# Designed miniproteins, single chains, continued (5): the designs that were tried, part 49

Each design is a single chain, and the fold is of that chain. pLDDT is the mean over its residues in the fold that is shown.

## One batch from the design tools (miniprotein)

Design m17800
Fold by ESMFold2-Fast:
Structure m17800 (fold): chain A 64 residues (1-64)
Amino acid sequence: MEIVERTTERLAADPELAPRVEEHRRAMEEAYRSFKEKEKEIGEEASRAVEEIKEAVDKVAEEK
């Protein structure tokens, strides 16, 4: 994170590179947004699986 920020700042200082840096920044923002959305989806699926296992364990424990 810190290394990427420092590199981006230096590249943005170059007038020829500034437009390309902006394009890359937008592409990275879109990629990060997509990744965050998928991470949420995976988290929800994992939580649901854990809940199903918990219910099964509780049912077995109640019968003992």
Scores: mean pLDDT 67

Design m17801
Fold by ESMFold2-Fast:
Structure m17801 (fold): chain A 70 residues (1-70)
Amino acid sequence: KVEEALKLALEAMELTENKEARHHLIAAALLASAGDVEGAIANLEKAYELTENEEAKELVKRAIELLREA
């Protein structure tokens, strides 16, 4: 499930124009791959707030859900 969340975060980054949101998506992907699930979720939540693209928001929301239910 962590691999699925990582994939969703990277897909959201492709749709995200906001540089700060992209920063948080990259940080979330790195933290998730390192096993820091709480850090990954925190960064995904910040990316969700900063992202204006609706499809990217849904991908981020799904990534958060997958990490919480790991």
Scores: mean pLDDT 82

Design m17802
Fold by ESMFold2-Fast:
Structure m17802 (fold): chain A 113 residues (1-113)
Amino acid sequence: MTAEDLKAALSAGSTVTIHIRLGDGTTLTLTLRLSGSEAGIDALAEGLAEMIKEGLLTLTSLSAGEVVLEMAATPEVLDALRATLERARAAGLTFDGSASNEAADAAIAARRA
């Protein structure tokens, strides 16, 4: 998987779904509906591609407008995802989803356990 593959799949209105395996063995699903600048979306794609290359994320599905990923809720993976999202937001990424905020809060809480 390359950054170019993810950039080709992702644009404004695209969905990124992340299945997060928690420490208790349950799975949280975080869904991000992308908006904002092309530069911000490209920065997200580059960060996700690097995390996949490092083995922090597993790509499970790739199609035009939809990317599905899997990760463990370990401190290192959560910190890498947070850094990726912060870098993308600095480049102009925005995302929608009330369910995404609740899932993100639960993943952060699991990291403290």
Scores: mean pLDDT 77

Design m17804
Fold by ESMFold2-Fast:
Structure m17804 (fold): chain A 65 residues (1-65)
Amino acid sequence: PSEEELQREIEEALALMWASIIRKYEEDPERAAELLEERAERLEKEGLPVAAEVLRREAEELRAR
């Protein structure tokens, strides 16, 4: 794989790890969605935009139900 493909896979894996941890420790879906959005903003500022996008998507899905 290319460096770009590897970076994307790493960011996606990192985001899914964060989403799993937050959902495991925060039982309220609205609060969990807020925590996911806060983490996404932080990751975006750290130069991980793909990870941020994945977390925002997870937060939207969580709020939808």
Scores: mean pLDDT 83

Design m17805
Fold by ESMFold2-Fast:
Structure m17805 (fold): chain A 80 residues (1-80)
Amino acid sequence: SEIEKLKKFYLDELRALALMAEHYLGLSPEQRAEVDRILKEMEENLKKATSKEQIEKIFDEGVKRLNEVIARHRAEEAAR
């Protein structure tokens, strides 16, 4: 279905962002664990979503949460 294709697309996008952050930015083990937790939460939320609007909202929240981890990582690096 169109909804199932959107779920897969956005989940793949979140996974790609997480993988890039982990591999490219050199996140700490604690930050990697936080990223993994965010991905699991977003995956479970996407499974429960029944509309395009819900899927997009979940994706936006996932991106926001992943970017917060990245921003905190960069701030910690700048403070060292």
Scores: mean pLDDT 86

Design m17806
Fold by ESMFold2-Fast:
Structure m17806 (fold): chain A 70 residues (1-70)
Amino acid sequence: SKAEEARRLLEELQEALARGDYERALEYLERMEELGANPELLEKAREALEAGDVGLALRYAQEAVRELEE
C-alpha cells in the first residue's frame, strides 16, 4: 500500500538525515510526494533542511506520511 511505502521511505529518510546525507534525504521527500503525501508539508521539510533544522524537517515529513495513512 502507499502508506506502507511512505512509512518505509520515512525510515530511510531518518537514516539519511542521521548520516548527514541531505541529497539522499531530498530524494526520499520527492518519492513521498510521488506517493501522494502532502506537498505543502514536504516543501516545509525541504525548507527546514536548507536551514539546517533536521528535527523540523523530520517532523514535517512525519506529518505528511501520517496524513497519507489516514
Scores: mean pLDDT 85

Design m17807
Fold by ESMFold2-Fast:
Structure m17807 (fold): chain A 95 residues (1-95)
Amino acid sequence: LVEEAKKALEAGDYEKAAELASKLPESAEALAIRAAALVFLGQYEKGLEDADKALELDPENPLAWSARAAALYGLGQTEEAREYLRKAEELAREK
């Protein structure tokens, strides 16, 4: 269930969050949760791929924008990461 994956992410159990999200039907929410978990695990390129796919399904998902920004920070793309963090904050305030 997406709720269990989200709860694992909130609890800081990133490995479990990624595993649970991987077993869910492919959705923007599941991909965003897995992207965030992968970023916290240091798997920045995989996290970026999942975040990009989540945004293709739901371009207004704040978690996906946040995960994308964090992945880019991890990859050293600081300027682009700042732009995406701003977008995530904007969407979180509106939703």
Scores: mean pLDDT 80

Design m17808
Fold by ESMFold2-Fast:
Structure m17808 (fold): chain A 62 residues (1-62)
Amino acid sequence: SEEEIKKEVEEAEKIANEMLERGKFEHYEKYFEGMLETAEKLGDEELKKRLEELKKKLEKKA
């Protein structure tokens, strides 16, 4: 369901933030590619924007 998918994306976002804090960036691209595709399919522009901002922060730290 859409609600379940949103929860999965939110959990992935939390994991990405934890990776950023710990200085581990292995596979972060894979997470963001999947999450961005999911947000685009849902048509959730706010979620997509939030994920893109987080990806940009991770790229700057990598």
Scores: mean pLDDT 69

Design m17809
Fold by ESMFold2-Fast:
Structure m17809 (fold): chain A 100 residues (1-100)
Amino acid sequence: MESERIEIFRTPSGNVAVLAVVERGGRRYGALLVSDDDSPEAIEKLRELARELARLELEFAENNASDDEITAAMAELVRRGRELGLVSVFGGEAENIPVL
């Protein structure tokens, strides 16, 4: 059983935040990406990046990935996010993602 949720909202600072949460096999993992670029094009790409990160976090948990594997994958996604105005990123268990 698999479910996916994406929410887009404004932070108190006026930045755009995209939260993606994926659930499979009783595990819930998410990604919260905050950007200073609120163009429709940047938001759409940020949604896809958040979805990709949330899925990777869940897959890392399912496969007991090493910290080195997680760090390498995260570094690449953050590099892509910086091109989209990314100012902060949080990933992991959905309950551990900061409430904005």
Scores: mean pLDDT 78

Design m17810
Fold by ESMFold2-Fast:
Structure m17810 (fold): chain A 95 residues (1-95)
Amino acid sequence: SEEEKKLEEEIDNILKRMEEVFKTLPRDVARTAFLFYATEALYLAEKIGPEKKEEVKERIRKIMLDAGFPQEEIDRILKEAEEIVKRIKEYLEKL
């Protein structure tokens, strides 16, 4: 649909920005930026559907692995991002 195309474009822009930003961010800021971008991208992906959410989640994982983050830390932060998305959906999307 037209709405899905717009959401996919927004997600792609977030992921592209994520790749660019992590090349320049200090390590202490990188974790916060990772959580911020992951939360935003996963929130938009969930509106498209569960298959898109899993696709975007894997794309984020690959970006962060390429940036030098360990798998265990990536998994932990992605889980935190998913919990934030769940809370946003529960409180805001139903209004």
Scores: mean pLDDT 82

Design m17811
Fold by ESMFold2-Fast:
Structure m17811 (fold): chain A 63 residues (1-63)
Amino acid sequence: SAIEEDELVALARMILSVSSFSEKASEEEIKLLERIRKEAEEKGYEKAVKVAEEALKKMKEMQ
């Protein structure tokens, strides 16, 4: 549903925001974001997949 996709988008953005504030991405945060990406991909939520992938790229650059 659109609501579920929007919730995954919001969660991915929140995780990135927390990591950006601390200036360090934890392994746990990256794993959680990978789970969000996989769930969005399996459900066909293209917008959520894109947001999660962009967040993952930024977080991996912080390691």
Scores: mean pLDDT 80

Design m17813
Fold by ESMFold2-Fast:
Structure m17813 (fold): chain A 89 residues (1-89)
Amino acid sequence: MEEEINELLEKMKQAAEEGKADEAVSYGRKAVDLAIESKDPELIQKVLEGLLEIARLMDEKGVMTPQQASEISALILDAIGALLELELE
């Protein structure tokens, strides 16, 4: 699980650097799904940090549409929600 998440995060960052926002969102979604499934707070935190980094990067580059910005925001909220649930029980 950790190796697969790390590979997805690297692909996500590379896609964001290349301005391929659709691919970055796709990799981010897969990483979030796997991290939440793992129920590992360290992996969820790692994915959250990666999503925040690429959101900032793509926003600074102006390569993100409002729809893609909304999708990234939803993924960030999903990761935060999962992390909070794990802290409760």
Scores: mean pLDDT 82

Design m17814
Fold by ESMFold2-Fast:
Structure m17814 (fold): chain A 78 residues (1-78)
Amino acid sequence: SMEEIERAGRGFRAGTAALKAALAADPSMSARDALRFLGLAAAYAERGDLEGVRRAARELGASEAAVEAAVAAVAAEL
């Protein structure tokens, strides 16, 4: 439905904001890990799961500063 598309779009916007914030705090993330993080962050953001975003960033080796920046960016978009 259009509502489902709009929800997915909000998740994608939040995931993109999370990736931008994480890369600003830790620019050493590989392109492959950045793409993985974008997908994971968007999916978790779509369901309002901030702990999922935090866990995904940590599992991909992001610094704690990048983890917290990503979570804050998602929270600001929701």
Scores: mean pLDDT 84

Design m17815
Fold by ESMFold2-Fast:
Structure m17815 (fold): chain A 68 residues (1-68)
Amino acid sequence: MPELSETFARGVAEREAYLASLPEEKREELLELAREIADKLRAIGDALTAALKAGASDEERAEAMAAA
């Protein structure tokens, strides 16, 4: 639905307008923090995806631990 994409785009535009209204110093701090968070989330997502691809169900993992 284009409407959902437009709603998301509007939200992004509102955030960009808010960031543009901030002093440059505050905008730089927020952008640095956002990048750091994005990098951490990507690393967590990659680790989770790798674990899920290797991933036994919780029960299979519990059985493997019990078998050890």
Scores: mean pLDDT 67

Design m17816
Fold by ESMFold2-Fast:
Structure m17816 (fold): chain A 55 residues (1-55)
Amino acid sequence: SLEEALKTAEDYREIAENARKMAESARQHGDTALADSLEKAAEEYERKADEILAS
């Protein structure tokens, strides 16, 4: 349903936001590899949310 799709997109965006916050923390502590992985995960979840909303 549209309601379920919107909720899933919202959840994916929340996951992406949390991943970006974790990535920022990782960079501040010098963990570049972890930060890069978390940023990539955030981009993937943002893309998934955008795909749902484009449908």
Scores: mean pLDDT 87

Design m17817
Fold by ESMFold2-Fast:
Structure m17817 (fold): chain A 56 residues (1-56)
Amino acid sequence: SGAIEKLKEGFKLTKSPDPEVQKKGKELIKEAIEEMSKKHTPKEIRDIIEEVKKEV
């Protein structure tokens, strides 16, 4: 899916008890932020991150 979906899944994965899954979550979060940085302003990215954190 899109970068926002990657961000959401990344945060969910970081809550896993499996350290390998947590690592994958962190990588997805970094990838999602990089992708969003190409099409969104810094403020918009921050607002999206805050909204996603409230959902997960």
Scores: mean pLDDT 81

Design m17818
Fold by ESMFold2-Fast:
Structure m17818 (fold): chain A 61 residues (1-61)
Amino acid sequence: SAEKSAEAAKKAAEAGDTAAAGTAAYQSNLMSGNREAGRKASEAAAKGDAKGAAEYGVQGA
């Protein structure tokens, strides 16, 4: 579910795993249909901002 993917993104960000945080956040936003938040999550992950990626994941859930 989108909520579980958002939780996974947050946990990955807390562990400093930017790639996992970005992937989980994108999956969460894809499930909820929030394409803009998904794009911003991917951009944050590409910049190395794991916390930002996770925050956009939560917005989608």
Scores: mean pLDDT 70

Design m17819
Fold by ESMFold2-Fast:
Structure m17819 (fold): chain A 64 residues (1-64)
Amino acid sequence: LKTVALVMRGLAAEMDGNLEEAAKDYEEAIKIDPNNKFAWRKLAEVYRKLGDEEKAQEYEKKAE
């Protein structure tokens, strides 16, 4: 429940172009539910857009 709300907020932040806010929301979601593969994948996408390729690759591995 809490993780779904955080993921939805992160998605809304991405739509508004607020990548830092989106990353924060996805990070909170994975702190609550580390098995949320969707949140890990979205976090990887956000860090890639921010230019942090190393973090993006690390989070993509967690999404498996």
Scores: mean pLDDT 81

Design m17820
Fold by ESMFold2-Fast:
Structure m17820 (fold): chain A 68 residues (1-68)
Amino acid sequence: VKEEVIKVIEEYLKKTKDPELQAILEDLIEIVKKMSKEELIELAEQLLESDDPLLQKLGEEILKILKK
């Protein structure tokens, strides 16, 4: 499950050309490696509340993985 979340973040990192978003996504990968499943759900819900459409979509994908 955690590996699937990291893979999705890496795919988004590969697709973005925004250096600020790249930095955020790189930090998220490192944080996710240390997080519990409950903390990952909270992170995904926070991403859904973001003003950035890419981060909102990432949050939706992460929640979809975690609801398995």
Scores: mean pLDDT 79

Design m17821
Fold by ESMFold2-Fast:
Structure m17821 (fold): chain A 107 residues (1-107)
Amino acid sequence: NAQELLNKGIEAYKKGDYETAIKYFEEAASLGNAQAYLNLGIVYEKLGEYDKAIEWYEKAIAIDPRNGLAWAHLARVYYKKGDEEKANEWLEKAKQAGMTAYALLVE
């Protein structure tokens, strides 16, 4: 159920239909799909809605603290906002949480 909604959201995202992607990802997230929270962050980041992206990445980390992608994306969004202090703070939090090598990459 949640996985089917996630897949429909991914299909919409690949076609550039971000509004439809957000609707499906929000429905998948409401059913407890942790990957949907990460994907909502990615869509909002793509739209330049960095504060929304941060909110969803933080929710993704809360559900799955071992999700190195969510930690890496959160740090990257802060860099895109020009907030290097917050980006470095989240990177250090990821290190202390024992995140994978991927989550420690900063580009």
Scores: mean pLDDT 80

Design m17822
Fold by ESMFold2-Fast:
Parts: structure tokens; sequence; C-alpha cells
Structure m17822 (fold): chain A 98 residues (1-98)
């Protein structure tokens, strides 16, 4: 979804510019919690066959009937993006701690 893409880009910029280790640790925990909430929402909407909500979250056309495979692929994509963000934070913390 376009909002998620903008959020991801914004988070990468925040990580790159942040110099406070404690703020980076707090951001890491927030990213984990947000990712869990996103995945839970996708699963819940799919179980209810709420295709309108799924289409909005996944950036698909409003009349798209979302398949299980598409939901699983989106969850895998979210998990991969989260892993990249957490790795960037861990690298930044390591750089700041010398």
Amino acid sequence: APEEERMLAGLKEIIQNETDVEQLKALKEWIKERTEARINALRAFYERKDYEALNRLMGLPPDTVVTREQVEAEIARIEAETAELLALIDEKIAQLEK
C-alpha cells in the first residue's frame, strides 16, 4: 500500500539520521509491535473475507478477491522488510557504540 511504502521510507530515513542509541532501541521495539499488528490485521481480515480492508492494506484494486497465497506473500514481504529495518537499526547501534 502507498501509505506503508511511505512509512517504510520514512523509517529508513529516521534510522539513518538517529544518533541516540536508546531512541533506536525504542524504535526497534515499536517496529516489532507495529509489524505484529499489521500481520494480525491481514490474517483477521482474510478470515472474515473483508476484501475491501485487505485491498486497502495491500494496495490492490477495490474489487479484488484476495487469495490466501496473496495474503501469505504479503505477510512474507512485511516480515522481510521488518528484518531489513531491524538489521539497519542493529548496524547503526553498533556504529554508535563503536
Scores: mean pLDDT 83

Design m17823
Fold by ESMFold2-Fast:
Structure m17823 (fold): chain A 63 residues (1-63)
Amino acid sequence: MAEIERIEELAEELKKEYDDHETIETIRNVLIEAARVDGRPAPSREALRRALDEAIAHRREAA
């Protein structure tokens, strides 16, 4: 519950710093699902930034 709200807040903050809103939304949805199903805690802002950077790097490799 509080973890889902924290994930949503972090995603909105990252959208102000990054132009790739699609990747942010994808990561947000995965984290919300994990919190709902497994009760996993919200990641730190730094952990979320690392996940975003990794996802963007994978897209560059595919291009």
Scores: mean pLDDT 74

Design m17824
Fold by ESMFold2-Fast:
Structure m17824 (fold): chain A 113 residues (1-113)
Amino acid sequence: MEFEVPEEHRRPASPAEAEEIRRAIAAMVGATAAVLLGPEVGRRVGELVLEALRAGVAPEEVGRRVRELALREGAPEAVAEELGAQAASAAGIARLLLEADPALREAFLRGVA
């Protein structure tokens, strides 16, 4: 699934807001992975998501990388697929927060600060 923001609706985050959003989203995905696969895998998933978000990787590709990491760490296929899907969704939300909606961005940052 691809998330595109029309040029007319782009309201990019500041560098500081962008980094806070990326860290918060990566931490949320990592925490989910930690519950399912243990704290070490959770940490590695969180780090992978953070690096991918910083690099501007597409949401679908973030999900694919998380799924592959989970499988490599010995996760059952169904668990790895679900975690990958959740990571792709989270990366899509991060893209919207980074590029499109100042009001949603402000509400998100207040919820995590």
Scores: mean pLDDT 80

Design m17825
Fold by ESMFold2-Fast:
Structure m17825 (fold): chain A 88 residues (1-88)
Amino acid sequence: SAREKAAAILDTEEGPLAEFLKAMVLLDEELAKRLVESYEKSGPIAVVGTFLSLVTDVAYLLSTPEKRALAASFPLAKAAVEGMAELE
């Protein structure tokens, strides 16, 4: 599955960014597909690019209770969401 492939890609990465993305792709199959496609085209830089696009899309991160809970549970994502919310 796309989620399985995305999880395998993220298992090769270390740190809080990869852990946050692993949790997010389990909630969102379309995000998992986008990460896999970007990784196949661009390699490891796609992991950073996907993270940056998520933390700048506050509406997406706050779109479901599950995504809100995940953003609140990861210090890096929580700080980014709170910072963006102050600007919106």
Scores: mean pLDDT 73

Design m17826
Fold by ESMFold2-Fast:
Structure m17826 (fold): chain A 60 residues (1-60)
Amino acid sequence: SEELVKAVLSRVSLSKEDAQKLAEFLKGKSPEYTEEVLAILKENNLDVDKAIEKLKEKLA
């Protein structure tokens, strides 16, 4: 959702391209996942492609 995207992107510094990829993936997902998305991004050193693969396993 837009709220989830804004919450995540306000707390991490990403390139414009990576921010767009993440926003597209998070579209339609609940804001309740904000902390989980942030944790996975930080665990993967802000590698958006790796974070998305891990998030696909957790976010149904």
Scores: mean pLDDT 80

Design m17827
Fold by ESMFold2-Fast:
Structure m17827 (fold): chain A 90 residues (1-90)
Amino acid sequence: KALEAARRAGEAANKAAKANIEAGGDPRSATAAGVSGAGAYFSAELGNERDAALSARGAAEGAKLAAESGGSEEAKEAAREAEEAAREAE
C-alpha cells in the first residue's frame, strides 16, 4: 500500500531527525529529515500515490543525511526504516 508506506517513511524520517538532535548532530540535517518526513506524511494524507511515493523518497534521503550527520545507531536504524518504506511506496 503506497500511502501507508509513504506515511511510514515520513515517520521514520522524523525518528531520524529526533535521534540526530538527541545525539548532538547537525540541526540542519535534522531539519531536512523532519521537513521531508512531514512532506511524505501529508502527501499520503492527500491520497495521491505518485506524490506520496516521490515524497517518501525525499523522506528517505533526509533521514540518511540526519543519520550521516549524527552517526547515532538510532538515526541509522530510522534511516533504514525510511528507505524500506520508500521502496514499498513505489
Scores: mean pLDDT 78

Design m17828
Fold by ESMFold2-Fast:
Structure m17828 (fold): chain A 70 residues (1-70)
Amino acid sequence: MPTPEQLEQIRREITEAVRAGASVEELARMARLAMGMGVSPEEVRRWLVEAAREAGRPESLAEEAVRRAL
């Protein structure tokens, strides 16, 4: 089962990927991994929206990445 430390690590990696300009396809793969670890689609979407806002990227990428991950 995923540990809280593993969940924090994947969230950090998603945040870094968004900041580094990762594609929607790459973010969808990371979102799929997080959901496979038990993170809800709503929670992953929230992480992506927060990361996009911080990185100055469109928040719509969060919706698209989660849609492709499902």
Scores: mean pLDDT 82

Design m17829
Fold by ESMFold2-Fast:
Structure m17829 (fold): chain A 63 residues (1-63)
Amino acid sequence: MPQPVSRPAVAEAAELVAEGAQAAAAGDLERARALYEEALALLETEAPDSALIAPVRAALAGL
């Protein structure tokens, strides 16, 4: 790519998703839910076309 666009919200959301996945794997479903909801809210506000939205919604539905 000649110039990647700035993506601080997507990067932050990706970290929240990773933490949420770790919490879910540990059985902390309430923490996982909170982290996924925060990631989803950030993505829907700052990066609504992000490819992360669909998997985050699926992860929340699976909790």
Scores: mean pLDDT 78

Design m17830
Fold by ESMFold2-Fast:
Structure m17830 (fold): chain A 97 residues (1-97)
Amino acid sequence: MELVEEAKRALEEGDVEKATKLVMEAINQGNEKEATPVAMEVMEKRVEEDPSVFTLSMAVIGYSSMITGAEKEGDEKLKEEAEEQLKKIVEKLKEVE
């Protein structure tokens, strides 16, 4: 709970690196459901700031994992949202050498 709140604050302050670390720590501590929306927002910010092959590749892995998780839980809405984001990231990857 505290880590997710700190991650949101870091993201609001523009500290994407700090937000990334705090979100990952929250997920590792079992706060995955609370951390997932913030993780998606952090990933979007990272892609906007650094649309490198590395960042886009990490986003592909992240969204692919979300699709698999949503499918296992029967969360059709989350699956559709993750698939739409994945499609956007794949298109951006085609634009980067």
Scores: mean pLDDT 74

Design m17831
Fold by ESMFold2-Fast:
Structure m17831 (fold): chain A 58 residues (1-58)
Amino acid sequence: MEEELEKLIEEAKEKIAKLPPVEAIHLAGQTTKEAEERLGKEAAEKLGIELYKHILSL
């Protein structure tokens, strides 16, 4: 589970870095929703925080 979460975060960060800001925000939201369905709410919250922090650093 932890490895799956880390993999999702890494893949999403790579994709986000290649996208314009609006598309990056959409991908972050979509990935967070998918993580909630697959890994549960706690994992989705951690992933969402990481992705939005990454976007804010761009």
Scores: mean pLDDT 78

Design m17832
Fold by ESMFold2-Fast:
Structure m17832 (fold): chain A 86 residues (1-86)
Amino acid sequence: MSAREQALEGARRVAEALIKHAEENGGYLTVDEIEAVADEVLRTLSTPERVGAKELRDLLIEKARENGGYLTVEEIREVAEEFLAS
């Protein structure tokens, strides 16, 4: 697996965890909840996987701040899909 493939895998794991937690949390996550969930995932990842995971985390936190401090499941999914397609 290349460094790029490992980074994308890390980002996928963060995306999956955030979507699941948002669905369980009434369909949204706040900035603090995004950070907490993403950081727990990051603790389980290898160094190359953390690269993409951190980039997606930081992007989602930025988007949540722009969006009144939260993101819905649909917004998390859209941002993650765009990131993973890039």
Scores: mean pLDDT 85

Design m17833
Fold by ESMFold2-Fast:
Structure m17833 (fold): chain A 78 residues (1-78)
Amino acid sequence: MKELLDAIAAGDAERVAELLSRIPGVDRETAQKAADAAVEAHRAGYTPEQALIKAVNALEEAGVDATAVAEAMQRLES
């Protein structure tokens, strides 16, 4: 998951949204909201790992199952 954490650390919301949109069932709007939440959290002083948790929570609030998100993120590293 280095690519996603690196994108969050770089403040690259577009890249974070691109990576999150690869998760089945996540549309561009949902991915962008999650990406914005992660980048904003990191700018507020949270670590990239903590910011990623904020993105996962945003996806779950949008109706994406947290387990499905975790499995899909593992596949993005394959």
Scores: mean pLDDT 76

Design m17834
Fold by ESMFold2-Fast:
Structure m17834 (fold): chain A 78 residues (1-78)
Amino acid sequence: SDLERALEYAALAARYALQGDGEGAARYAQKAAELAERAGVPEAAEYAQKAAEYARKGDYQGAAEHAGKAIDLLRAAL
């Protein structure tokens, strides 16, 4: 489902952010945001979008924290 895929991509975004891979983190966070919107969880999409923004700025801690919030919201929607 789009919800399960959004969760998978948000988790990948957090993982890549913690590894210092800003490009990977931003890419997967953006995919998570698109899938979260389609799954009807717009608050998770907002956190995933912020995770992508932080990753592009090189704030990997901020990216991981916002991806984590998206994960929590997506899990609550399962």
Scores: mean pLDDT 90

